# Designed miniproteins, single chains, continued (3), part 107

Each design is a single chain, and the fold is of that chain. pLDDT is the mean over its residues in the fold that is shown.

## One batch from the design tools (miniprotein)

Design m11720
Fold by ESMFold2-Fast:
Structure m11720 (fold): chain A 98 residues (1-98)
Amino acid sequence: ESKEELVSKLKQAAKELVAAFEANDLTALQKARLELEKLLVELGLPQETLTNLSHPDPNVRKQAAEEVKGFLIELGLSADLAEKVAKALVASSELLKE
């Protein structure tokens, strides 16, 4: 797929993740999260950044969330959407780790 097609899919996955998180739909949240994480890695986000979103150290999680937010903004997502995605990824790591 082209980079433009991957970015389009990423924007859609980001919106689906936020919608699922706001709806408290854990099944949709897990599905949207897996798709978003796959697209982020395909677009060049380090796997370690995604792993660090669920790190036991809250400072490591905060840094990973800021890295995801910055990466999304560089790809053309709005700052508001990027922030909501980063927050949903950190929060869903706590909800889905069981």
Scores: mean pLDDT 81

Design m11721
Fold by ESMFold2-Fast:
Structure m11721 (fold): chain A 74 residues (1-74)
Amino acid sequence: KKEELIKKAKELYDRAVEHYRAGNLEEAQRLYDEASKLYDEAAKMATGEEKSRIAALDVAGRLRVVGAQIEREL
């Protein structure tokens, strides 16, 4: 279950990046929020080092989305 949440969250961040690039800002934000929630839920199922790794994956996904937003503006 936890692995499924992580896979879905990554897919949602990837879709958010695509939607930001396409200019679909509302849909991109929705996907971003959903991905964040799934990573948070997965992290709640984990402890110690595993929880830290899940948090790192969430941060990496967020940075990719922010990068897409910045690229659009600059």
Scores: mean pLDDT 82

Design m11722
Fold by ESMFold2-Fast:
Structure m11722 (fold): chain A 100 residues (1-100)
Amino acid sequence: MKEVLDEVKKILNDPSLTPAEKLKKVAEMIKELLDKGDEETAKKVVDLVAEWVKSTGDKQLLYDTALTFENLSKYAKSKGLEEVAEYLEKKAKELKELAE
């Protein structure tokens, strides 16, 4: 768990990665956590990603992140992980509102 959160923070703060590359890498990590059924760690990673994208003030990145969270919510529902799916939908709506 701690190792996953530290890795996410390293990715989000890596100046050699574009915002799109950062989003792709952290989305893959969330998907892996959903595959393991680790809803608690997945929610913590989602929170870190949401905080990161809000800090950028980039409306396009806010919108792209919201769409990514909607897709991950759909994936989580397909695995029966309703709690984290609802959490992802809530965060996606919040990010879309900020992108307006």
Scores: mean pLDDT 87

Design m11723
Fold by ESMFold2-Fast:
Structure m11723 (fold): chain A 65 residues (1-65)
Amino acid sequence: MSDQQKLDLGQQLTQQGIQYAQQGNLDNASRLLQQSSRLLQDVDPTNSQNNLNSSNTLQTLNNIS
């Protein structure tokens, strides 16, 4: 998988995770956000600290890039 494909998929998973979190489905939201974080970190390590924080869903919703 190319870096561009990883970025695209990571962004899609992030958006899906946000949607699940907004629906109150925190288990699915956490899982998707963790997967997107791993993909994004593989191509852009700077995303690991600020953009996705699976340990704090509210922080993730407020600070999504």
Scores: mean pLDDT 67

Design m11724
Fold by ESMFold2-Fast:
Structure m11724 (fold): chain A 112 residues (1-112)
Amino acid sequence: SKELEELMKEILERLQSPDPLVRLEALGKLHVIRLYRPDLYEKYKEEIKEVLLRLAREDPDPDVRLLAALELKELGDKEAEEILKTLPKTLSPEAREAYLRGYQEALEFLGL
């Protein structure tokens, strides 16, 4: 679907937003795409891995680093496991809310 590919491109753009809340919402949307549209996720896998690896390594927000590293771990990235050892295992309430908002918006977009 053209609409689904435009959603994926928007997610990839929002993962590069200067606003950490926008990046957290985009990570929530990405999680939904992986679960319910794995075909679309696989098509963009290399672009997704590149962005997630940058976020996990370099993002100034530790909640963004944690969620990016968790997503990379699902993709089998060995560096993600080492990054996760350096981070708190608990999300802030604000990060959790932003992530779940993105998750819910993506479900609604898919008609779920």
Scores: mean pLDDT 89

Design m11725
Fold by ESMFold2-Fast:
Structure m11725 (fold): chain A 75 residues (1-75)
Amino acid sequence: MEEAKELFRKIAEEMIRAAREGVPSEELAERLKPLGEKLEKLYEEDPEASEKAEEEVLEEYREEYLEALRERRAA
């Protein structure tokens, strides 16, 4: 569970950064690819714990991500 939370936090931070900077989705996908591969393995081992970790991390970063999206859209 802790490893999944760490991976989701790294993903959330990259997504927030990309949202603020207007990084193209294809470039963001390349940056997230190695983290996504690690997450797939964790979901295969323990899908319930991995899903819960995702939800908890998304709640922690939800407001920051939405704020980044609003800033990007306002321009």
Scores: mean pLDDT 75

Design m11726
Fold by ESMFold2-Fast:
Structure m11726 (fold): chain A 86 residues (1-86)
Amino acid sequence: MRELEELKKKAEEIAKEAEKEGKKIADELSVVSPVLGAQKGAQYTVDKLEEAKKELKEVEEYVEELIERAQGRGVQDISLAAEAAA
C-alpha cells in the first residue's frame, strides 16, 4: 500500500536528517571539544532514531490490528462457505 510505503519513506527521511544534524552538531562542538562534539552528535542521532522507531512501532501495531480485523472477516466468510459446502 502506498500509504504505508510513504510512512516508511518519511521515517527514512527523518533518520537521514537526524544523522545529518547530528554530524553538524558534532562538527560545530568539535571546535570546543572533539569528544563532546562526537558524544552530543551521536546522542542526538540516537534520540531521533529512537523517536522514529517508536512511531514506526505504533504504525506496525495499528496495521497488525487492521490485518486481524480483515482476517477475522475473511475467516467468518470462509467458515460460512465451509458450512454451506459441508
Scores: mean pLDDT 70

Design m11727
Fold by ESMFold2-Fast:
Structure m11727 (fold): chain A 100 residues (1-100)
Amino acid sequence: SLSDEQKIAFLEILLRYLRGEEVTEEQVREALKKAGASDEETRFLVSEIGYIKELIDEGKYEEALKRLAHLLNVPLPDEPPSLETLIRYLEKVIEELKAK
C-alpha cells in the first residue's frame, strides 16, 4: 500500500491540476520520488494521475472520486459529484493525512 507521504504528494499534484496549474509528468515523478516512491510505485502513480486527469477533463467526477477513494482507502464524500466536491475532498484528505 502507499505511504501517507506518497498519498499527500499524489493528491497535491491533482489539486494543483484542478486549480488550473500546468503540471508536467517530470514534476509528478520528482514529487513522488521525494515522497519515497519506488520506480514501480512512481510508474503506477503517474499512470493513475494521467487517468484521473482524463476523467476530470471528460467531466466524469463520480468516476474520479470512486477511483481516488479506492486508491487512498478512504470513504466517498456524501456530496454530489462535481469539480467543487472533488477539490474539497482532496483538500480534506490531505489535511487528515498531514494530521497523523
Scores: mean pLDDT 83

Design m11728
Fold by ESMFold2-Fast:
Structure m11728 (fold): chain A 73 residues (1-73)
Amino acid sequence: SLAAEAEALLDELFAAQERFQPPTAEQRAHAEAMKAGILADWMALVAADPERARRLLEEARAQLEAQVAALEK
């Protein structure tokens, strides 16, 4: 589902950020709270406009892949 794909993408984004900039325990807790909020807003978008949600997810995935590739050079 689009919600599950968005959650997986957020997990990858946070994992990539932690790999290049390891957070403190406090920052990890804050990041998890932010992730939950983002996911809730995303689920509302999926319910309202699934085609737009799909396009945004594809764009976000492409941006994440490009950013990770640039950082690994």
Scores: mean pLDDT 74

Design m11729
Fold by ESMFold2-Fast:
Structure m11729 (fold): chain A 61 residues (1-61)
Amino acid sequence: SRAEALLDQAERAFQQGDYERARALLDQAGAEIMANNPRPSPELLALLERRRDLLAKIREA
């Protein structure tokens, strides 16, 4: 999905030390998750968990 692709790109940006780009990609991923997943599901929860985890890592960096 586009949300998964954006999360993958955000993780890559974080690994490269590009925290500004990682944050922007996480914002886009969050918007895509909310717009395209109106029902709670294991897939939605997994995407939200990935986004939350990476945001926490960026804040600690």
Scores: mean pLDDT 80

Design m11730
Fold by ESMFold2-Fast:
Structure m11730 (fold): chain A 93 residues (1-93)
Amino acid sequence: GSMQQQIRDQGIRTARRISTLPPDQQVYALNYAADILDQQGYTDVSDQVRQISTLPPSQRGDALISLVRRVSQDIDRGRAFVDSMNQAYIRAL
């Protein structure tokens, strides 16, 4: 499959995993991912992730999946986003 498709599929899986964490661990993971994105210069994506962390827990999964779909249109941006979320999920465990 295409690299773009692989990034999107991985991102959706990680977004779903983050959404199943306890609410406090979700906020921790999202802020950790946002910090990584800020350090890489993806400040617009970082800001969107921080906004998602302020949503009710039940809305965070769908918001993250929507963000994955948007950022995965650019391979470098999508890869950076998915990698940051995967690192954040592992750190939150």
Scores: mean pLDDT 89

Design m11731
Fold by ESMFold2-Fast:
Structure m11731 (fold): chain A 94 residues (1-94)
Amino acid sequence: SHHAEVEALKAELDRAMAELRALVADPAASPEQIKAAASRVLGLVRDLLQHDRSMAPYARAALAELREVAATLSGEVAAAVRTGIDILEDFLAG
């Protein structure tokens, strides 16, 4: 059902965010692993919005959390994550 699909996407998004936070806290994690995990979060936010636009508040909360994570990062990875957030925030505004 549509409701079950949305709930599954929310659960996947929460899991992906937890995995990203764990990687950011891990000094052995590579920039490539962090970038891939952040890209997974961004993709799930996009998928959630494509399935149900009424999930915009949930998507905004996830993007705000991702922006907080990006603030702890530096260099090219931080820039790539912020660019992804900006694209989705523009999508939410239009």
Scores: mean pLDDT 86

Design m11732
Fold by ESMFold2-Fast:
Structure m11732 (fold): chain A 68 residues (1-68)
Amino acid sequence: DVRAEVLRVLALGREGDPAALPELVRLATQHPSPRVRAAAYLAVAEIARGLDAAGRAELERLMAQGRA
């Protein structure tokens, strides 16, 4: 159920746990549903909003690395 995946992904973003970032980046780049990919990008952005500048820079490096 795409709706359930979207809600789970958005909940991970709201929790702000950086440990979820590798899975969220994977979903953003590899999931077949564009809705789930969009939700994963939003969740990554939400976690990034809770990070300081150094944490945000590390996240950007992970995304660029393609750890999806």
Scores: mean pLDDT 76

Design m11733
Fold by ESMFold2-Fast:
Structure m11733 (fold): chain A 73 residues (1-73)
Amino acid sequence: MSPEEIIDSFEDERVGRVAAIGWMTYVISLGMGKSRDEALAEALEEVRRLGERLGLSDAETQRAEDYVRRLMD
């Protein structure tokens, strides 16, 4: 899965960008030797952090988190 494919999955580009960065955080964390649970926790924390910085609503941030969780199954 590419970041661009994730962004294209959302009508709101800001939500898509946050989801894509969450996915990249997960992949990088796994590559660094972190557990799947730890990598997922870091990815979700990054999604929340960026969502707040970009002015996403709680519902928009939740959509990005749910998308990231589904990709990481």
Scores: mean pLDDT 81

Design m11734
Fold by ESMFold2-Fast:
Structure m11734 (fold): chain A 81 residues (1-81)
Amino acid sequence: DAADIAEDQIATLEYLLENEELSPKEKEVLQKYREELKRLLERAREAERRGDPEALARIRQELRDLGRRLQKELGRIYREE
C-alpha cells in the first residue's frame, strides 16, 4: 500500500546516505526527498486510519511523481560529475 511504498523508499534513501560515497549535492537532494517521503508516509498512515481509498490513491500518485523527479535530478547530477 501507500505507506509500505513510502517506507521502502525511505529505507532505500537512508541506505544510500549511510553506505554510498555521495557528493554534497547528491546528499542534499537525497535528504530533501527523504523529508518529502516522510511527509507522504505520515499522510498515508492518516488516510489508512480514516479508511480513505481516494486519499490513498492520490498519495500513491504523489509517490510515483516524487520518485520520477528524484531520478531526473540524480541523473542530471551524475552527468555533471
Scores: mean pLDDT 81

Design m11735
Fold by ESMFold2-Fast:
Structure m11735 (fold): chain A 62 residues (1-62)
Amino acid sequence: MKEIEELLEAAKKGEEKKAAELARKLAKGKNDDQVYKISLGVVLAKQGKLEEGKEYLEEAVK
């Protein structure tokens, strides 16, 4: 998904405002477990673990 790829890149580049807005869009209407997975995906992307971060974000939006 385009939004997940943009969030992962923004988080990796330290684009905090953009990453926060994209994460909020993905979190809209999600439960606590899904929001937790979005947060983990962002943290992993900031650490350069883009593939693992993408998996968490994709699971959160299914």
Scores: mean pLDDT 81

Design m11736
Fold by ESMFold2-Fast:
Structure m11736 (fold): chain A 60 residues (1-60)
Amino acid sequence: MLTVEEAVEEAVRLAKEYIDYKGLTPEQAALVASLHLLREGRVTGEQAKAAYDAAVKELS
């Protein structure tokens, strides 16, 4: 399982990919990235929310 810091870094990385390849907004990309990590069992729900909030702030 990722630490909160690792989860934020990975969510930002994935969100940038979704913006570049799928044309998603920063908020949409951050949501999809955070949910992807949660579905893969790499983060808890609390860590996924923290990663989403941080990714939206960084990408906006």
Scores: mean pLDDT 81

Design m11737
Fold by ESMFold2-Fast:
Structure m11737 (fold): chain A 61 residues (1-61)
Amino acid sequence: AEQEIAVAEVAANIRLVGVRLDLEFEKGRILSDEEIEADPRYQAERAANEAHLQAVREKAS
């Protein structure tokens, strides 16, 4: 139901923040949103999150 989708969206955001922090830790500096969004690891995680959210929405229907 809607609660499952909301929980999945929160979890997806937490995972993206985790990737951002890992990248900033590896670079030893704070990265801009454009630098983060251009990173292949971040793009892969975002795509995986989008696919997961779609699957959750279909299952919840």
Scores: mean pLDDT 80

Design m11738
Fold by ESMFold2-Fast:
Structure m11738 (fold): chain A 87 residues (1-87)
Amino acid sequence: SAARRRYMELALAAVEAALAGDEAALRAAIREIVELHNEANRSRGLEPLSEEEAEALVERWVAELLALSPEELAALLAETRAAIAEF
């Protein structure tokens, strides 16, 4: 599906940004992921996250990725690339 492919492409961009130490690119990719998540929730009749909840989720995921070791990020990169290759 196009939505799943877009999520995986953004996930790849986020992990690559984290490995590069590019916090701005990481935050931008995570924001787009959260927006796609909210759009998916709206399309399913589920309540979307508020702007405050969405911002909190972005900062949480950014912090989680920045807390990973280079080895953990490299493993996540390999996993994300493998998942994209299945589409």
Scores: mean pLDDT 83

Design m11739
Fold by ESMFold2-Fast:
Structure m11739 (fold): chain A 99 residues (1-99)
Amino acid sequence: MEAEKVREAVRKKADELISQLTDPEEQEVLRKAADEIIDLMVEAVKRGLLTPEEAIRLGIGALEDLYERIKSGKLTPEQAAEEAIGAVRAYIRGKEAEK
């Protein structure tokens, strides 16, 4: 139930952000990054590193940051995705070190 709730909440936000992009390549990059971020959030909850609420906030925040980076054009969509996913992975590693 909790893992399903995390998947649904983060995917809903991803779908909202994807609908605001007009470039199919940017939409595909955001969709793939969202899939990876969702899997990382679900794993963190299953491992007890994050509560479902913390995972939803972190996942949504990462997607919003990725969307703004893509929209700004300062990075390629692929580079923006790598930085967003990298930040999520670094946060989870920090939580693992605390536990």
Scores: mean pLDDT 84

Design m11740
Fold by ESMFold2-Fast:
Structure m11740 (fold): chain A 98 residues (1-98)
Amino acid sequence: MKAKEEAKEMLKELKEEMEKLGLDTEPVEKALKYLEEGNYEKFAEYFKKAMYDILLKQGVPEEKAKEISEFVAEVLKKRLEGKSDEEIKEEFLEKKKK
C-alpha cells in the first residue's frame, strides 16, 4: 500500500532528524515496528511521540507541537486504514464545523 511506503519514508526522515538533534530514536524505531506489524494504533502513538520530541527540540511551543504531531499521526493512521485524502479532509473539516 502506498500509505505504508509514505509512512516508512517519514519515519526514516524523523529518525535522521532525531539523530541530528541528539534525541532518543526509540519512539521512531517502535513506530516502524508497529507499522510493519499492522498495528496502526500503536504506530500512531509512537509516531506522535517522535514528531513531538523533534518539534519541541526545534523550538516549537509545547501546545503547538502537541497539536501538529497529533494531527499528522492521525492523518497517517487514517491513510493506513484505507481512507482517501479527500475523506480525511472532509472528516477534519466537519470536526471544525461542530
Scores: mean pLDDT 79

Design m11741
Fold by ESMFold2-Fast:
Structure m11741 (fold): chain A 60 residues (1-60)
Amino acid sequence: MKEEIQKLIDEFRKKSAELRERMKAHEAAGDEQAVRDIRAELQDLGVEYSEKLKALAEKA
């Protein structure tokens, strides 16, 4: 139960951390288009993992 939630959180944190690192590098370079693209991918990840977490929370 707790392990399933932790697994989803760990996956989301890992994937979002990778995207945030890339976003920070592009922000420093002034590449606004790349920043927007990465923000969109972060939002998509958030939606995907939010659905999975909500299902587990409803069940718990």
Scores: mean pLDDT 80

Design m11742
Fold by ESMFold2-Fast:
Structure m11742 (fold): chain A 96 residues (1-96)
Amino acid sequence: SVKEYKEKIEKIKEKIESAKTVEELLEAFEELEKLIKEILENASKKELEELYPLIKEALEALKKKFLSSDAPVTLKVGLVLRAIGLELDLDLELKK
């Protein structure tokens, strides 16, 4: 349901914002990526439209946190590109 997805997205966003280590950020990213894929497979277009702003906000928080971290530049670039890929997948689904 949309409510359950919203709660999961907000919880992952809290994990991103509170993360103190690169490892914690990677774990939060993997949880978010898995959730986005689940939403793409199971959510209706209307549900996706409602969830998209929250997902985008979580992905932006993740990108910002990684870019300001002490992670290697190659890891930062790779994760930002993966986040952009997820945003593109969402945009394409909404255009169907």
Scores: mean pLDDT 84

Design m11743
Fold by ESMFold2-Fast:
Structure m11743 (fold): chain A 74 residues (1-74)
Amino acid sequence: ALPVPASTKELLLILYELLKEHPERFRRVVGDNAVAEIEKLKEELEKYYNSLTPEERARVRAQADAWLAALEAA
């Protein structure tokens, strides 16, 4: 099943992680318009992401990987 984030901020962190670690794969799945919208928020998201603990960042990475795999399989 497609992973469901607990909050809007959690979703945005997942999308930021995907854009940062897997930019080409992410763009292929969601398209250029969605990437452009996330890039408008990247400075704010980067500050928030950097405020997370290593454990919280590991959770976001795991969720991002699961989301990308699920979207690519659909």
Scores: mean pLDDT 75

Design m11744
Fold by ESMFold2-Fast:
Structure m11744 (fold): chain A 96 residues (1-96)
Amino acid sequence: MEEVEKLAKEAVEAVQSGTPEGIDRLAEIAAKAARLGPEAFRKVLQAVTEAAMKSPDKEKAVEALRRIGEAVRKASPDPEAAQALTDGAIATVESL
């Protein structure tokens, strides 16, 4: 699952950029990870969540996570699990 690690790195960079282009790319990366399965998606989401928690712009980080949730719900073979993980990540970032 080295491709998942690469996706996680790119997703973290997208969150840290805080740009609209970064958010769009993040959604695409998350959808690709979701297609690989729930474990792959979880790895990418954990990396993004940790980056979001350290980000100075938490509002943009939350927006990025919401975009991930929308994209992966359609792409995931397990959309309910993907949505639950994304919701948990958003709650974690917002609780800071």
Scores: mean pLDDT 73

Design m11745
Fold by ESMFold2-Fast:
Structure m11745 (fold): chain A 79 residues (1-79)
Amino acid sequence: MKVDELAKIAEEYKDQPELPEDALKRVAEILGMPLPKEKAESEKEKMENEIIRGTAISMVRMALAIKKLEEEREEKKRE
């Protein structure tokens, strides 16, 4: 369940405006997306890195929101 794994990452970094590199790698592995390039020297590569980072943080925040809504609805029925 990829949403569960993304939500865990989002919970750890919810108070941060950006995902640290370790979290970004985790998200990329889960989603099968490319990682930001270490040597982003061209404007195109820098733009691609920004898109990757923006996509990753949006996906984990969305997953966290979905999981929180599900937990709030189901918590009353869990033991």
Scores: mean pLDDT 73

Design m11746
Fold by ESMFold2-Fast:
Structure m11746 (fold): chain A 94 residues (1-94)
Amino acid sequence: VSEEELDRQVLAALAEIAGAIALKTLRKNGASDEQLERVRQAFAEMARALEAGDIEKFEQATKELADVLREAGQPETAEFVERVGKQLIERLKA
C-alpha cells in the first residue's frame, strides 16, 4: 500500500468534508450566490493542490476560503479551516 497515495487521498477528503460543512452553514445563514461560488472554487483548488502536493496553491486557496467565510459571518468556521489547513501544510512539507 502506498502511504503517499493514501495520505493525499485523506487530505483531499478532509478538504471535501470541510467544504460540505462550510457550504451548508453558509446557505443556512443566507450567503450570496457569489460567496457560495467562491467557497466551491476554493475547495476545488484545495483538493487539486493537495493531490498535486502544491503547498503554495493550497495555502492560497485556504486563505481565500477563510476570507469568504468571515465575510459570510462564519468566523469560527474560518478559524477551523485555517487550523486544518496549517496542519495539512505541515503534513505536505514532511
Scores: mean pLDDT 76

Design m11747
Fold by ESMFold2-Fast:
Structure m11747 (fold): chain A 64 residues (1-64)
Amino acid sequence: MVEYVDLGEVASIEELEKKAKEYLASRGLEVEGLQSFEHGDFGEVVARTKDGTVVLFTAKLVKK
C-alpha cells in the first residue's frame, strides 16, 4: 500500500530526507530504500520499508 505524507515547507531536499527518516522511525518502520526527487520548488521522497510499504513524502522547497 502507498501512503502520502505532506511535510509542509523545508529548506532543502536534504532536510526533507531527514524529516522523512524521522517520521518513519517514529512509526517503527525500517527503511529498506529511499529516493529523493526535486522538481523546482517541490520536493518528493519515496521510501520503501522492509514490509513492502511505500511512503511518499512531499514538501515545498523554500530555499535552493
Scores: mean pLDDT 79

Design m11748
Fold by ESMFold2-Fast:
Structure m11748 (fold): chain A 95 residues (1-95)
Amino acid sequence: SNDDLLQQGKIQLTQLYSSVMRLQDLLLRHGDKLSDEEKEEIRKLIDEGLLLSSELYKAIENKDYEKIQELIKRGQELLKKMDELIERVEKLVKS
């Protein structure tokens, strides 16, 4: 339903903000332990997450249910990439 889709969109937006903040924290605290390639990968995902969050916020505000559905699918793929990178980097900096 449209109500379920709106709630899913809001949950996704919160998850995107959380993952962006975690990636920013990793760069700030552990940048010296990361390769230039790893730092660039993190920055790219931060930028993608911020852009998608902006698009999703606008779609929610406008009640553009078709756009929300599209953006949720893109957000699921991006969150998976973010979670995999966060896990990899957290393991690297603990060693």
Scores: mean pLDDT 89

Design m11749
Fold by ESMFold2-Fast:
Structure m11749 (fold): chain A 90 residues (1-90)
Amino acid sequence: SKNAELLKSSDENDRREAIYNEIKEILKLLAEEHKIFNENQLKELEELAKKLIEKGYDLDEIRDILQEAADALKNKDYQKLEEIKKKVEK
């Protein structure tokens, strides 16, 4: 796909766009799977994803962290969510 080609690009902007597109699909799937229909919860996951991209996390790492954060939000485990955020800030 075009997005898979962008991920292989030596251009940082192309790779960043491809990663962001993959993350949007992941967020959509997580919202549907975990019934995260609250706009604030989706925004919180999107903001976390943006921080992970900025910190240079790999796409697979971002996926795993977003899945863990989505599960925490679904279960109202705000302590776990704060631990995830603190780990990202390092």
Scores: mean pLDDT 73

Design m11750
Fold by ESMFold2-Fast:
Structure m11750 (fold): chain A 62 residues (1-62)
Amino acid sequence: STLQKRQQLLTHLQKTKADIDQYLKDNPDLPELIKNVFQLVANSSQLIAERIQARIQELQQQ
């Protein structure tokens, strides 16, 4: 993938996390299992975003 495509994916993952965080905040009465699943997805999106950002920095140094 190109550097630009990785930057677009990073933006998408950051938006996904923000949208999930907002949804959980707006829906505090969700069953605990559902909250845990959404939190796992949000945390996974953040972790992937951090790895993509590190890869972007690596590619910019080459």
Scores: mean pLDDT 84

Design m11751
Fold by ESMFold2-Fast:
Structure m11751 (fold): chain A 82 residues (1-82)
Amino acid sequence: MTTIPQEKIDELTADLIAAVNAELDLPALSPAAQEEVRALVEEFAVLFDQARAGKLSREEFLKAAEEVAARIRAIAEAEKAA
């Protein structure tokens, strides 16, 4: 299958928010920041589906995943600074 269900995206988003907060020792993200993270996880889900289908190399997938993780960390750090 080429698409991850929305329920799974929501679960992955919650796990990523928890992991980011634990890594950066931040309080829970604001609703606005959580929505930005959800959009990034949705982008990541598309990349994951492409990698699983063999349309994206492991190296390309890891590079894209690192970029998404960096964007999520930037959102969390901006929230901490506010």
Scores: mean pLDDT 67

Design m11752
Fold by ESMFold2-Fast:
Structure m11752 (fold): chain A 80 residues (1-80)
Amino acid sequence: AIDTDLTVEQTVTLILADEADVEKLKKLQGPGTVIRLRDLATGEEFYIQLLADPEISGLQVTLDIRAPKVIPDGTKVRIV
């Protein structure tokens, strides 16, 4: 289950693919929201849960999240 896999709490800075993904992120309700991401380098899709409101600077977003794994800073992702 999605919630069962979200075991790793972390703060991570991700790079969104484009401005459309920034717009998608801005429409989310903040803490508790579950988002599906695709890693643009690997093609892997996974879910994250927001623990706080995102900090957005251009295409760079700093997120306090739960995830199924440790995500490296600077990972390029698309919101699915």
Scores: mean pLDDT 81

Design m11753
Fold by ESMFold2-Fast:
Structure m11753 (fold): chain A 66 residues (1-66)
Amino acid sequence: MEKLPKSKAAALAVGSSLRIVAMDLEGSKDVEALQEELKKMKEAAAQAGIEVPKSAIALAESHGVK
């Protein structure tokens, strides 16, 4: 059950997803930073009651993030 307005919780999840993509596009290879952003995205998505974007998960996994 969502505790925040669905739109705001979803926006936080999308924001973290976009940060992961931005770090990849800028050539960042900081696996630790990618792992932290993936964790934030998963937490925000869980709070919103939505699925984590598969594209963001696949991108983070391509950099060795679990």
Scores: mean pLDDT 67

Design m11754
Fold by ESMFold2-Fast:
Structure m11754 (fold): chain A 116 residues (1-116)
Amino acid sequence: SLDEKLAELAKALDSPDPEVQVRAMRELTELASKVDPEKLAPILEKGLASPDPEVQRAALQAVARLATIDPEVANPILEKAMKSPDPEVQIAAAGVLVVLGTEEQRKKAEEFLKKS
C-alpha cells in the first residue's frame, strides 16, 4: 500500500547513510501526488532538519513538489525553511515561494532574496 511505502521511506531517513536518505526523499517527491499531504509533510520537515546539506536539499525539492499539489500544506514548511541554518536551503525555499507562494509570502521571499 502507499501508506506502507510512505512508512518505509520515513524509516529510511533514520539510515546513517546520506545516500539512502537522499534516495528516500527522491521517492517521496515522486509519491507526493499519490499520498495524503498531511502524512507527507512531517516526513519532509524531518528531512529539512537533517544535518546533511544534500538531504536538506532533496527534502526542499520534495516540499517544492508538494507546493505544486497542496500549497496550503507546503508553503508554511517553505517559510520555516527560509530560517534554515543552511543559506542555500534558505535561498532555494525563498525561490520556490516567489513562484508558488501567496502574495504576502512572495513579497517576503523577494525581500529576503534582495538581501542575500
Scores: mean pLDDT 85

